# Designs tried in a protein design run: designed miniproteins, single chains, continued (2). Part 12

Each design is a single chain, and the fold is of that chain. pLDDT is the mean over its residues in the fold that is shown.

## One batch from the design tools (miniprotein)

Design m4380
Fold by ESMFold2-Fast:
Structure m4380 (fold): chain A 60 residues (1-60)
Amino acid sequence: LQLRVTKDYTGKDKTVPTLKKGEVLELLKVEDDGVLVLKTSTGTEIKLDLETALQVLEEV
């Protein structure tokens, strides 16, 4: 499943990276606590909580 960043998002803590509008991420898995594990176009794995993901990502 591919998800597109709908707006620029600056990480609010040390575990969340900066995401740019138009970037496409691949959903790898959803963890038990509702954290989404995503892969960037450069191959970097990132984690976003579900609430943040619903605000800044859309399904392609």
Scores: mean pLDDT 74

Design m4381
Fold by ESMFold2-Fast:
Structure m4381 (fold): chain A 64 residues (1-64)
Amino acid sequence: MITTHVVSRKRVDLSTISEKLKEVNAQNGDVYTEHELGLKGEPLDVWLRYTFKDYEFVSVEVIE
């Protein structure tokens, strides 16, 4: 089993985060909310960490 983390810096707005959470929650059964990511309001430059297990996407989180 191989676990891989990919880190990226991204400017996101509230609508972009909402769409991303919808995609992630639908794909892997993980439920993230904007509240849990701590992202609300104005566009932010954030660091996102994507987690993959055996080349399958599992989750994304904010790591500012």
Scores: mean pLDDT 55

Design m4382
Fold by ESMFold2-Fast:
Structure m4382 (fold): chain A 83 residues (1-83)
Amino acid sequence: VTEGQILLEKINEIIEEAQRLLEEYDLSEEQRKRLQEIIDRALELKERLGTSDDISEEERKELLEELKRIEEELRRLKKEIEE
């Protein structure tokens, strides 16, 4: 498994989780907007990865930082929705 494949799997997990929250919970309009923003940003990262499994070390670090920010936002929002 390449780094690109690992990142792609992580991005897909984020999209799936955010979509599940949108479908399973009665959310405020603000929460729905935040989840959609997370999905949109994750889809943008997925597009940046393209179909190539090989990315440069520097590009991988940048993508990892973006992914970490998206994960943290989703984690906070999920807590608000579920708690």
Scores: mean pLDDT 77

Design m4383
Fold by ESMFold2-Fast:
Structure m4383 (fold): chain A 51 residues (1-51)
Amino acid sequence: DVKKLIELVNSGRISPTSTEVQKMIKDFQKKFGLKDDGVLDDKTIEALRKY
């Protein structure tokens, strides 16, 4: 659920070591044609912001 990922990012609850969050990031990246490395990079953040 992309909305859940956006909520976690905006609330600052996201941890770079969380495998669960990394999987959500990868799923979002795959869905939107981004590099699916599970890293919350600038492109991924911009895509989440505009979603």
Scores: mean pLDDT 71

Design m4384
Fold by ESMFold2-Fast:
Structure m4384 (fold): chain A 84 residues (1-84)
Amino acid sequence: IEKVAKEMAEKLKKLLLENLEKLRELLSKELGRPVSKEETEELIEEAVKRFEEMLKKIGEAKGEEEARKKGEEAIKKVEEELKK
């Protein structure tokens, strides 16, 4: 469980950091104010940590397969949003 949650969290972190500038622009638009790269990095770090904790809880309740499936689904959804 912990290994799967960490693996998925690392994949999400890499995806978000590779799209840092696009995320900063999207956050600036959504919040209606300029968002710095530093602020975006902090938000990514928090989101990744919450994602890892969520997957650990899913794995504990429903097993490792469900945690992996939910992790992959979430990452795919984020990737689709970033490609728009």
Scores: mean pLDDT 79

Design m4385
Fold by ESMFold2-Fast:
Structure m4385 (fold): chain A 83 residues (1-83)
Amino acid sequence: AKKLSTKERFTLAQHLRDTLNKHYGVTVYPDNDGVLLLLAGNVQTIVETGKLPLLKREPTPEDEEIVKAVLEKAKELGIPFVA
């Protein structure tokens, strides 16, 4: 399992938050440290597994697009991933 630095997790968490907010067209995930800290754990799981840990159902195409956006941002930042 790849461990991200705090800075890498924070950067990817912000990108995930922004992607989720744009997808829903409303601020579903408020811009606060508590939500961002939760999403930092989620991006760790995304880079390890290629799945959204917030969902307990089978991924939809929209969920896959959100995962893709996070992984593309990781590539842009030079962060290696296994999923």
Scores: mean pLDDT 66

Design m4386
Fold by ESMFold2-Fast:
Structure m4386 (fold): chain A 63 residues (1-63)
Amino acid sequence: SAAEATAAAIKARAAEYEKQLEQATGQPAEVTAEPIGDTQVKLTIKAGDLVIERTIDASKAKV
């Protein structure tokens, strides 16, 4: 599904995203992506005490 493909692409680049977040925040960072249905991905970004959750439409996402 588009959601699984997008989640896999985000996971493949998680280390890159985490490094950028650590440089921006000065805190350890974790990026996770979980497919929801066929077209949506739940993205969770943790950087120190900061937790951001977003739902991405995988059918429109460029990853």
Scores: mean pLDDT 75

Design m4387
Fold by ESMFold2-Fast:
Structure m4387 (fold): chain A 74 residues (1-74)
Amino acid sequence: MLTEEEVAELRARFKKYDKDGSGTLTKEELREYLKEQGVSDEEADALFRLLSADGSGTVTFDQLLAWERARRAA
């Protein structure tokens, strides 16, 4: 499970790639975020489609945090 410290680090990283300060990541911003984690653009695009399934065209911090928790728990 993610600690509060790990959540704070993820939030800081999210904010770094949230270039317009919207509180969400576009597909391109998510690619840059995940590239730093060693994830390919193709994998980032697939994840974006799953997380932005509500049709917003963006990924919220809460959606990304849920995925990060699942990824690290496996």
Scores: mean pLDDT 75

Design m4388
Fold by ESMFold2-Fast:
Structure m4388 (fold): chain A 65 residues (1-65)
Amino acid sequence: MDYEAVREEIEKKTGVTLSKSQLREVERMILEGASVEEIEDWLIRTYGLSREQARTIIRIVVENL
């Protein structure tokens, strides 16, 4: 995954700034087979994101796997 391009897309679409390590965590959860709902809940609890922001982040990451 191009972490720089994915980070820029997330910032443009959600206003959320993620580090490369935080992006790797999301990618890892997806690759380990976590459900979209599980990853959404983790993003909301960990970073205080809305469900809409979390869902958009997951979509962008999946599109770039």
Scores: mean pLDDT 86

Design m4389
Fold by ESMFold2-Fast:
Structure m4389 (fold): chain A 91 residues (1-91)
Amino acid sequence: MQVSPAVVTGNTVSGSAKALDPNALVVVTARSIATGKILAVGVAPGGETVTLTVTLPRSQPVQFTSQELVAENGEVVVKASSVHTGLATAP
């Protein structure tokens, strides 16, 4: 799995990921650190990049979780996982 660093522009935070396995799925979840609520979810097939963009009413930290999912032995398995935080707050 290939994951790009979170990009912050004002109150907008973007995260992107790509599964390198063409038989996998990549899932990106954006979550508010303050509330624990899921703000957005994006999915792409293997070999494609998913870009997830969240616009917030205030600058606040957003956690992106990227997971590469494969089907093995009749089960869905997390093959790779990455967690990164975009701070939508300027210092």
Scores: mean pLDDT 72

Design m4390
Fold by ESMFold2-Fast:
Structure m4390 (fold): chain A 91 residues (1-91)
Amino acid sequence: SMEEEREQEAYQNAQAAILRGRQAIAAGRKAVEAGDAETAREYARELDASARALLEYGKQMSPEQQAEAEAQARELRAERDEILAAVDALE
């Protein structure tokens, strides 16, 4: 059905956003370890963008998949906050 196709596309887009978020976590942590506050803040912004995308895609999924997307978005935002706190500790 059109609804199943929409849910499947949203799920695939959500998976891509999760992958992008995980790559940003790794890159952001590496930037912190290198003392590169500017690059770390850029990856923190990318994490927030990925979390926002997940929440929007979640609205187009089943309630169970939406709850999973919301949980993943919270995890990405928690990692963003840890990167930003680590950047603040460099100053």
Scores: mean pLDDT 89

Design m4391
Fold by ESMFold2-Fast:
Structure m4391 (fold): chain A 97 residues (1-97)
Amino acid sequence: SMMVEQKLKKALDAIKKKTKEGMDEALKIAKELISTGSQEGIKAALEIADALLDTKTKHGYEKALEIAKKVLNNENATLEQIQEAIGIMLRAIGELL
């Protein structure tokens, strides 16, 4: 979907700013994408979570963890997406310790 692609690009561009505000904007976009219940939206949200992990910041890890939790609680998430979300959670928690 063109709308999902546009939202994903906006979130990734926000993360590239390397600001807390940009990471918060990316989390908001990821939550909107997950709330659609579409597998395309959930996939895009997981890509946002990976980009937040790649910031290597406490704030980025915390926001990635919130995205992963939302995916795990979404009934439309596939087993593969659930496994990816668990991986993101474990990586974020490990880095926050």
Scores: mean pLDDT 90

Design m4392
Fold by ESMFold2-Fast:
Structure m4392 (fold): chain A 73 residues (1-73)
Amino acid sequence: SSSSNSDTMSMMSVLMSMVDSNQPPTPDMWNNFNDFVNNGMVSPDMSNGFNSLPMGPTDMSVVDNTMSSVNSS
């Protein structure tokens, strides 16, 4: 992305706030979080915390294949 990583820090704060506020993240937030995880920008604690949240009916195989195509070029 062409934006500074301030957006990443803001997104992290929002996710942690949602977890703490007992509110599940949106599918877009889930997909963005998965992108950050694949780029190694998320701590294992955050990954475990997010894994405890309701993931929603997302096709993980499609997401994983897309990320592998981008990352494993």
Scores: mean pLDDT 55

Design m4393
Fold by ESMFold2-Fast:
Structure m4393 (fold): chain A 80 residues (1-80)
Amino acid sequence: SMEEEQQLGADNILGLSQYLADLVLKADGSQKGQDVAQQILDNGKQAADIVLQSGREGGAQGSQLMQQSADLAKAQIAAA
């Protein structure tokens, strides 16, 4: 159902955000690395909330937040 698809989407976003945050922390355990990891987690929570509330309408906004998290993770790991 649409609700099951929304929940699966939200769960996947949260899991990917945790994975990216963990990668950042493994590369850089400094305060800067912790701040970036927290931003990735915050973006993931916001993207998951948007998907749960808006479904299809939230897809673009959720994808944008996850792309920002991926870019942040890549930049921080490269700089560490």
Scores: mean pLDDT 84

Design m4394
Fold by ESMFold2-Fast:
Structure m4394 (fold): chain A 68 residues (1-68)
Amino acid sequence: MMSLEEAKKEVEEIIKEESEKNPNNPELFAQKVGEKVKELMKTLSEEEQEEIEKFALSLLLRELDRKA
């Protein structure tokens, strides 16, 4: 079982990697991040899923604002 701290680090890595792969395509970036975070959340408990979803959304919106 992945710890909440490990899951948050994994979300940061997903956003960083997808941002680097899709610097000029914010729609594809958001889609790929969403897919990977959704798969990650399936490995977490219900309580951890809520925390990770909120954290991931905050980081995703920040990066989308930077790409807009």
Scores: mean pLDDT 78

Design m4395
Fold by ESMFold2-Fast:
Structure m4395 (fold): chain A 71 residues (1-71)
Amino acid sequence: SLEEVKAQVEKAVEELKYILENPDKYSKEEREQALELFKALAEKIKKEYPELAEFLDEKVKEMEELYEKLK
């Protein structure tokens, strides 16, 4: 269902936040790769569930802003 897909995205966001917020545990390259993989996943989900486009765009922006702050 759409709600199940949204819940999976929320879980992926929490996992990505953990990676981005722990630069002592994850290298800059690993954190950058995690962000890029999340962005690719978001684009794929938008193609299958266009109703989630705004939600996904907001999550991608939030993660990109978090990465920039923690560089």
Scores: mean pLDDT 87

Design m4396
Fold by ESMFold2-Fast:
Structure m4396 (fold): chain A 97 residues (1-97)
Amino acid sequence: MKRVTVTLRTRSPLPAQEVLDQVESALDKGAAEAYKEGRPEVLIANITVTYDPSTGEHTIVIEAYAESEEDLRHWLELAIKHSPYPLTVVSIEVEEE
């Protein structure tokens, strides 16, 4: 498995905790859909949400483990489809253990 850090951004007037809860729900739905397709599981290690009042933007950092970058990207695309907020992928950083 590879360690992967995904950075997402969204503009929402909601508190960071509500954005975190909704993103976690979307990630869970994406994981369930990927599992039904027979894909390897993506393991989420940590999720953080920070709000920048100067930009009105929430930055979401997801630390995860995946078998491949392709499996992670597919899971992430499914999660974004299930999000009630528009999520922009800023970066995907793959680290080897």
Scores: mean pLDDT 81

Design m4397
Fold by ESMFold2-Fast:
Structure m4397 (fold): chain A 70 residues (1-70)
Amino acid sequence: SADELLERNVARLREAAAQATPEEKARALALLDDFRAAAEKGSEEDKLYAAGGVGWLADELEERVRARKA
């Protein structure tokens, strides 16, 4: 479901943010709050879009964290 995908991607983003710089973490969490607000007030399509957006943010932040550890 959209809610399950959103919560999974939120968990991924929070995990990556814990390993990110303070600036990256602040930006990621602010964008997450915006996506969650849209999902709560939007249609089913808005929920799926929000879940995808959070997933994209998680992918990008995970890549940045990995690059710094290498």
Scores: mean pLDDT 81

Design m4398
Fold by ESMFold2-Fast:
Structure m4398 (fold): chain A 82 residues (1-82)
Amino acid sequence: KLSEEELNLAKELVDALAAGDDEKTQALIDELKEKNPELLEFLHNTINTVIQENKEKLETLSLEEQKKTLKSLIMKKIEEVS
C-alpha cells in the first residue's frame, strides 16, 4: 500500500521519464534514493515487468507510441497497488 505522498512521487517520476526531462528525472531519482529507496526499487521493478510482459506488442509500435503505451501501463500498475 502506497501513501498519497509516495503515489504522487511515483506519478511525477513516470511523467518526467515520459517527457524526456533528464534533469527533473535525475533530481527525483536522487530524492527517492535518500528518502525512499524501497519505492525506487518498486518503480524499477514495475517498469521492467511492464516492458517484459508487453515486449511483443511494443515491438509493433512506433517509438512515440511505445512511450505513450509504456507510460499508461506503468501508471495503471502503480494505481492498482495504491
Scores: mean pLDDT 78

Design m4399
Fold by ESMFold2-Fast:
Structure m4399 (fold): chain A 71 residues (1-71)
Amino acid sequence: MTREEEIEELLKKAQELILKGDYEKALEIMKEAKKKASKKDMKKVQHALDLVEGILETKKALEEAAALAAL
């Protein structure tokens, strides 16, 4: 199997986890893909990582806001 095929499989698995709402596992798989990525694929993998990290940060901010509103 080529490195490009391995990266595509990891990205597909991460996308499935995102659809299931398992953002933390998706992030870990994307980090693994980044370690295997060539310079050619690096921008694609990094963009996907940035999106998932943004989702997690937004989720954390919303949880903190909800906790404060309950006080």
Scores: mean pLDDT 76

Design m4400
Fold by ESMFold2-Fast:
Structure m4400 (fold): chain A 94 residues (1-94)
Amino acid sequence: MSKEDINAYAAASAVETAAQAAIDYFNKGDLEKAKRYAEIALVAARSLEKIDPEGGKKIRDLIEKALEDPENGVEYFKEAQKLAKELRDKYKAK
């Protein structure tokens, strides 16, 4: 296990948590909070992209699509959350 694995795990966990919060607030009709958590997830995804360029870029693209297409935003956030969980498991397995 490298230091990069620990940092990637932390970044992926941050994406998962923020994306989950964005989904929850969007489903409650609180679009302002949903967008705020989407921005937090985007920052975490950019940090992850520096360690895992392929995985981080895919997550970032999904979050950006959710912000561009709010009508389908929940589906993009769910896909980003799923990918973040997969990356968490990848970096958790030493």
Scores: mean pLDDT 81

Design m4401
Fold by ESMFold2-Fast:
Structure m4401 (fold): chain A 99 residues (1-99)
Amino acid sequence: DLKEKIKKILKEKGVKEKYWEPVAEAIVKYLGDDPRIFEVTRLLGEFLSKNILSVSEIEKVVEEIAKMLKEGASLEEIKEFLEKYSNEGVELLREAVLG
C-alpha cells in the first residue's frame, strides 16, 4: 500500500503521528503518479519535522510541489521551495500561484 509506505517515511523523519494520515492522503492525491513520490515524501518529512503547519497548509504545499514537478522542477528546487516556505509561509503560495 502506497499510503503505508509514505507514513513509514514520515515516521522515520520524525513527523508527529497526527499528521501521518492527512500528509499521506495529500501526497497520494497529488503525487501518486510521480516516480519521485518517495524522494518528495522524505523532503516533506524533514520539513514537517521542523515546521508546524495546519492540515490545509500541508495540502496546499503538496499541491504546489506537484505543480512544480509537472512543470519540470528538480528535487533541489523543491527543497529550496520548502526552505523558503519555512521563512515566508503561506505568502509564498500566493506569489507562486498569482505571479
Scores: mean pLDDT 79

Design m4402
Fold by ESMFold2-Fast:
Structure m4402 (fold): chain A 88 residues (1-88)
Amino acid sequence: SSSKLNLLNKSNDLKSQADKYGTLAKAYEIGAKVNRDMAKKAEDEGDLDAADVLNKSAEENEKLAKEYKDKKDELDKKAKELDDKIKS
């Protein structure tokens, strides 16, 4: 039926958006690790101001990684709820 196809399309759209958020979460997680490594190098070179900026950037990337992971999980849950309605 048209209604069932509409639910399937919505579920697939949610899964596609969830995958994008998953990719963003991983990118921010990698960015955070790179910034932490760079901060350590800056500290070793005596550039404490650069180290502070890089650590703050890492904290923001860690926060964004968590936010995008949570958004992914929410969309995956909504997609599953739609899939369950299709099966019913």
Scores: mean pLDDT 91

Design m4403
Fold by ESMFold2-Fast:
Structure m4403 (fold): chain A 68 residues (1-68)
Amino acid sequence: SEDEEALLEDIEATRAWLEEHYDTLSPEERARLREVLRGSIEQARALGFEKVVEKLEELLAYVEELEA
C-alpha cells in the first residue's frame, strides 16, 4: 500500500540520519526517539504492516544498542 511504502521509506531515511547524527542528540531527544519508535511499532502492528513492524523493531534495537 502507499501508506506502508511511505513508512518504509521514512524508516530507511531515519536509520541513515541516525547513523550520522545520533551522537548530536540530547538525552531527552534520545529518550523521545525511543518512545516514538515504540508507539510507531504498535501503530504498524494494528495496521497489519508486518514489514514495517520488522523494520521499526530493527531500528529500535539499533538505537538501544547505541545506548549500551
Scores: mean pLDDT 85

Design m4404
Fold by ESMFold2-Fast:
Order: C-alpha cells, then structure tokens, then sequence
Structure m4404 (fold): chain A 91 residues (1-91)
C-alpha cells in the first residue's frame, strides 16, 4: 500500500519535472496524484495526514531550490522519501 501511494506521487512529480514544469507545479501535480490514488485505495484520510506532514518539508525544499542549494531532482527525491516516512507513520 505505501509503495502504491509513494509511486503515484513520485511518478507524477518526476513526469512534471521532465515536462519542464516548475518544482512548485510538480509538487502540486504529485500531491493531486497521491490524493487520487488514496481515494482509489480507500485511504484518503491517511493520505491527507501524510500530506499535512509533508507540507513543511516541501516548503523547505522549495526554499533550498530557490536559493540554488539543491537541484529540482534532489528536492523531488527528498520529498518522495519524506512522503514515504509520513505514510509509514499514519498507515
């Protein structure tokens, strides 16, 4: 279950970045994808809680990216890892 939710987020986020979208738009698309998968799996409440936990991490990663401290790909990898951890805590 965790893997399916994480994969939905990661695949959508990485596809958005590969298409040349901003990191902010890629995060929004990834979050929408994992919400959709959460609805499909009957785990919407757990996904909402995990995304609330992810939000401060996402905002920090966006700030680091804007400051030139990390790449978009590094920010994506760290966000995926943070979402996995949050889902493991709420599931």
Amino acid sequence: MVDRLVDAFADALRAALAAGLSLQDAFNIGEAAVLGEGIRLGRLDAVNEALERLRPVRDALLAQYQAGKISAEEAADRAVAALRRALEEVL
Scores: mean pLDDT 88

Design m4405
Fold by ESMFold2-Fast:
Structure m4405 (fold): chain A 106 residues (1-106)
Amino acid sequence: SAEELKEKIKELGKKAVEAVKNGKVKEAAENIRKLGELAKKATTPEEIRTALDQLEEVLDLAKNKEVLEALLEAARAVLKAAQTREEVLRAIALILRVIGKLIELG
């Protein structure tokens, strides 16, 4: 259901943020990838926006290559699911920000 999907996306996002803050790289990457998989099931702009909001919060804290690679995978999943121009542009901006951080790491 749409309500359950939004709730699960928010839960995974919060778990990813907490894992990043605690240096739990593997757990952060796993929660980000799970969020991306759920985003593939999004059928409304509100569900896509929820996923984008969560991924942007994780990206603000992300410094590790494995976390950034998981974010790139999840952001691409959100882009594919995006239904409006606003969501598409936000997903593209997110992808570009992740790529920029990956380039900075080498």
Scores: mean pLDDT 89

Design m4406
Fold by ESMFold2-Fast:
Structure m4406 (fold): chain A 85 residues (1-85)
Amino acid sequence: SPRERAIAFIDRVIESLEARAKYYGDPAIKEVIELLRKAREALRQGNFDEAISYAEEARKLAEYYNLGSYKQAADAVIDAIREAK
């Protein structure tokens, strides 16, 4: 289904971010990844609005801390959720 494809895409995005995050001691990086995990869980439950809300919160946090790659990842997650709706 479109939702299953979006979940699989988000799983790969999160795995990529975790592999690239060399400084897990940074609270901002940990919080962005955790918000994307919450977006994925909401999407698994079929709650598209909650999934978008968490992903947008991750985007805002990444933008605030100038984490460009993480903001780009959050944007891609938001697009994937919208396409699955």
Scores: mean pLDDT 85

Design m4407
Fold by ESMFold2-Fast:
Structure m4407 (fold): chain A 80 residues (1-80)
Amino acid sequence: MTPEQRELFKKKLEEAKKIADESLENNVPVEDTYRKVLSILREIGDYLLKNNIKLSEEEIKELEELFKYIKEKLEELKKK
């Protein structure tokens, strides 16, 4: 992965986290939050495929941690 690709990858992970955090803070409907998060995750997937990027073990772990984080935030939002 190039430095530019790594920066974009990190930026997209942070965008997904920010959407989840802001949605919880502002009591955004779960369905709207889910759609926005899915859009960002799809952009990440498309970017990886288009550039033939193989993720390292560390980068796979970052994605797993992101999915766990988002899931926990969506469950919190659902309880409101």
Scores: mean pLDDT 77

Design m4408
Fold by ESMFold2-Fast:
Structure m4408 (fold): chain A 101 residues (1-101)
Amino acid sequence: KVEEAIEKRLEEFRKKAEEAGLDPQTIEDLLSRVERILNRLVEIAKKLGLTDDEIAEILSKPLAEQLNWLDKKAREKGDLEIEFEIGVLAVEYAVIEVTLK
């Protein structure tokens, strides 16, 4: 379920990168970065006590919404380390998003 949601997101990014006219090597590099971000986001969600169903639902949302929702949950739990990690992922993803425009 979670793995399926990650695969869907990677496929969406591949299409977006292809539409942006990026070369194959750049597309593979971007997909590797996106996959790392998504895997790390899933690990954070599990640490916050989310179920596989909740994680799959979050992965179906735009990534900005995913990060905002997780940040809110981390703040409610009071986990400053997770809050910091979410902030790092948000910056990394913003760089990828700008590259696709």
Scores: mean pLDDT 77

Design m4409
Fold by ESMFold2-Fast:
Structure m4409 (fold): chain A 91 residues (1-91)
Amino acid sequence: SLKEELEKLKEELKKQFEESLAKGIAASSKEEIAAHLVLLEDPSLSVEEARERGRELAAELSEEEIKERLRELLTKKFEEALEKELEELLK
């Protein structure tokens, strides 16, 4: 059924996202993660401004805190985007 196929698709996409996110975080410096987090929270910033604010954030927070914030924010955005795409596909 369509519902079973959509549930499988959701599980596969979420698994791929979680695996990719874990690898990306592991491969990135604290400053790179912080800059990405800043830009995701305020997309109006330039890349240069995001990097500068990211360096300041990296000085204030632990590596674990920055990684957790990025993971939480990206997971939330992924789930919101996934639900929107599935709503479009069900039209």
Scores: mean pLDDT 78

Design m4410
Fold by ESMFold2-Fast:
Structure m4410 (fold): chain A 64 residues (1-64)
Amino acid sequence: GALVKKGEQHIQNGKALITEGKQALKKGDITTGIGLILTGMGLAYEGFLLYKDVGIDLSATQLL
C-alpha cells in the first residue's frame, strides 16, 4: 500500500543522506557530516517503522 511505498522511499532517502554525511566527514566538515548522518538515520528509522507497521498489520489480518 501507500505506507509501504512511503516507508521504502524514506529508507532510501535516509541512506542517501548518510552517504552524503560520510563524504562531508571525509572533507573535514564534521558538523555537517554528523548532522546529515543523524538525520539520515532518523529518516531511515521512521521509514522502517512505517514499513514494519504495515507488514505487521497485514500479517495480523492474515492470521485472524
Scores: mean pLDDT 73

Design m4411
Fold by ESMFold2-Fast:
Structure m4411 (fold): chain A 88 residues (1-88)
Amino acid sequence: PSQEELDREVAAALAQIAGYEAVKSIKDPEVAEKVRELVDEAVQRILAGDFDGAVKLLNEAADLMEKAGYTESAKLLRTAADSVRKLA
């Protein structure tokens, strides 16, 4: 694989892992579903090479979690967004 392909795969894996860990303790099913949808869309954006779009979606998911009171778990998504941005 090219370096660009590897960077996309790594970024996608980071977003997926962070999304999984972030939603693991969410008790509100509506918040959990919305966060999963945003993370899944971010992963698709990464795989398409749209890292800026992915970062926006990951930060949007983090904002939703913070608004719902899941402040510590939201940090996982913000850290993933920062990592994806650095790989772009």
Scores: mean pLDDT 85

Design m4412
Fold by ESMFold2-Fast:
Structure m4412 (fold): chain A 68 residues (1-68)
Amino acid sequence: MLVSKIFKAKNDKDLDDIEIILEVGDKKEYVFEKTVSIEEAVLKARELLKELPKGVKVEIKVKLIKRK
């Protein structure tokens, strides 16, 4: 298991919900997290890449959902 501590669910009362899915190399691990904005999700993805071992590739899938 390459990465297990990434994002935590956040309060999204007044913002669109953003769900994040992490796929890492050979061992696919799906971690669904909510964040306050897509910009924050992208920033966290960049920071995550900096902490991974050399040669590892991470796909962060961000899905924007508009609530009621």
Scores: mean pLDDT 53

Design m4413
Fold by ESMFold2-Fast:
Structure m4413 (fold): chain A 90 residues (1-90)
Amino acid sequence: GVQQLQQRNDLDGAVQGLQQAMQLLRQGDVDSALQYVQVAVRMLQGVQGDQDLRDSALSGLRQAMSLLRQGDVDGALRQLNQAVNILNSV
């Protein structure tokens, strides 16, 4: 139904936002990357489905945001990549 397409679009949008955040981090733009991660977290909170996979991805994104606030860009990139891989398995 239309609701299933909207949920898929929100999931795909979250993944694209995280990929953009990772690109911004590689360019040294931590502030813009944090904004993209925050948007992806909000999009994912609205997605219905496998709660365990969603909770795992959200936990990884919260860890990534914490690492970015501490200046650990490499640690954040690892957490973001892991979250994207989890979301792509849905």
Scores: mean pLDDT 78

Design m4414
Fold by ESMFold2-Fast:
Structure m4414 (fold): chain A 75 residues (1-75)
Amino acid sequence: MLSEEEKKKLELEFRSAVNKAIADLFRMATHQHTSKEQLLAKIDEIVAEMEKKFGPEYGEKAREALLKAFEIMWG
């Protein structure tokens, strides 16, 4: 079971990973002229990786954050 310190480190790693993923999505949207479908597929890949690394709770949080960023860019 995770200690409070381990959980705090996990949350920081998760936030860093999500912020990096959002930056990568923005880069794809602005520089590659990537399709909406390709961005959504990228979000699904990132969410699956987050679930595997951090657990299902964090996968759901990642999906919410990434979809919100997507809506701001393309919504």
Scores: mean pLDDT 77

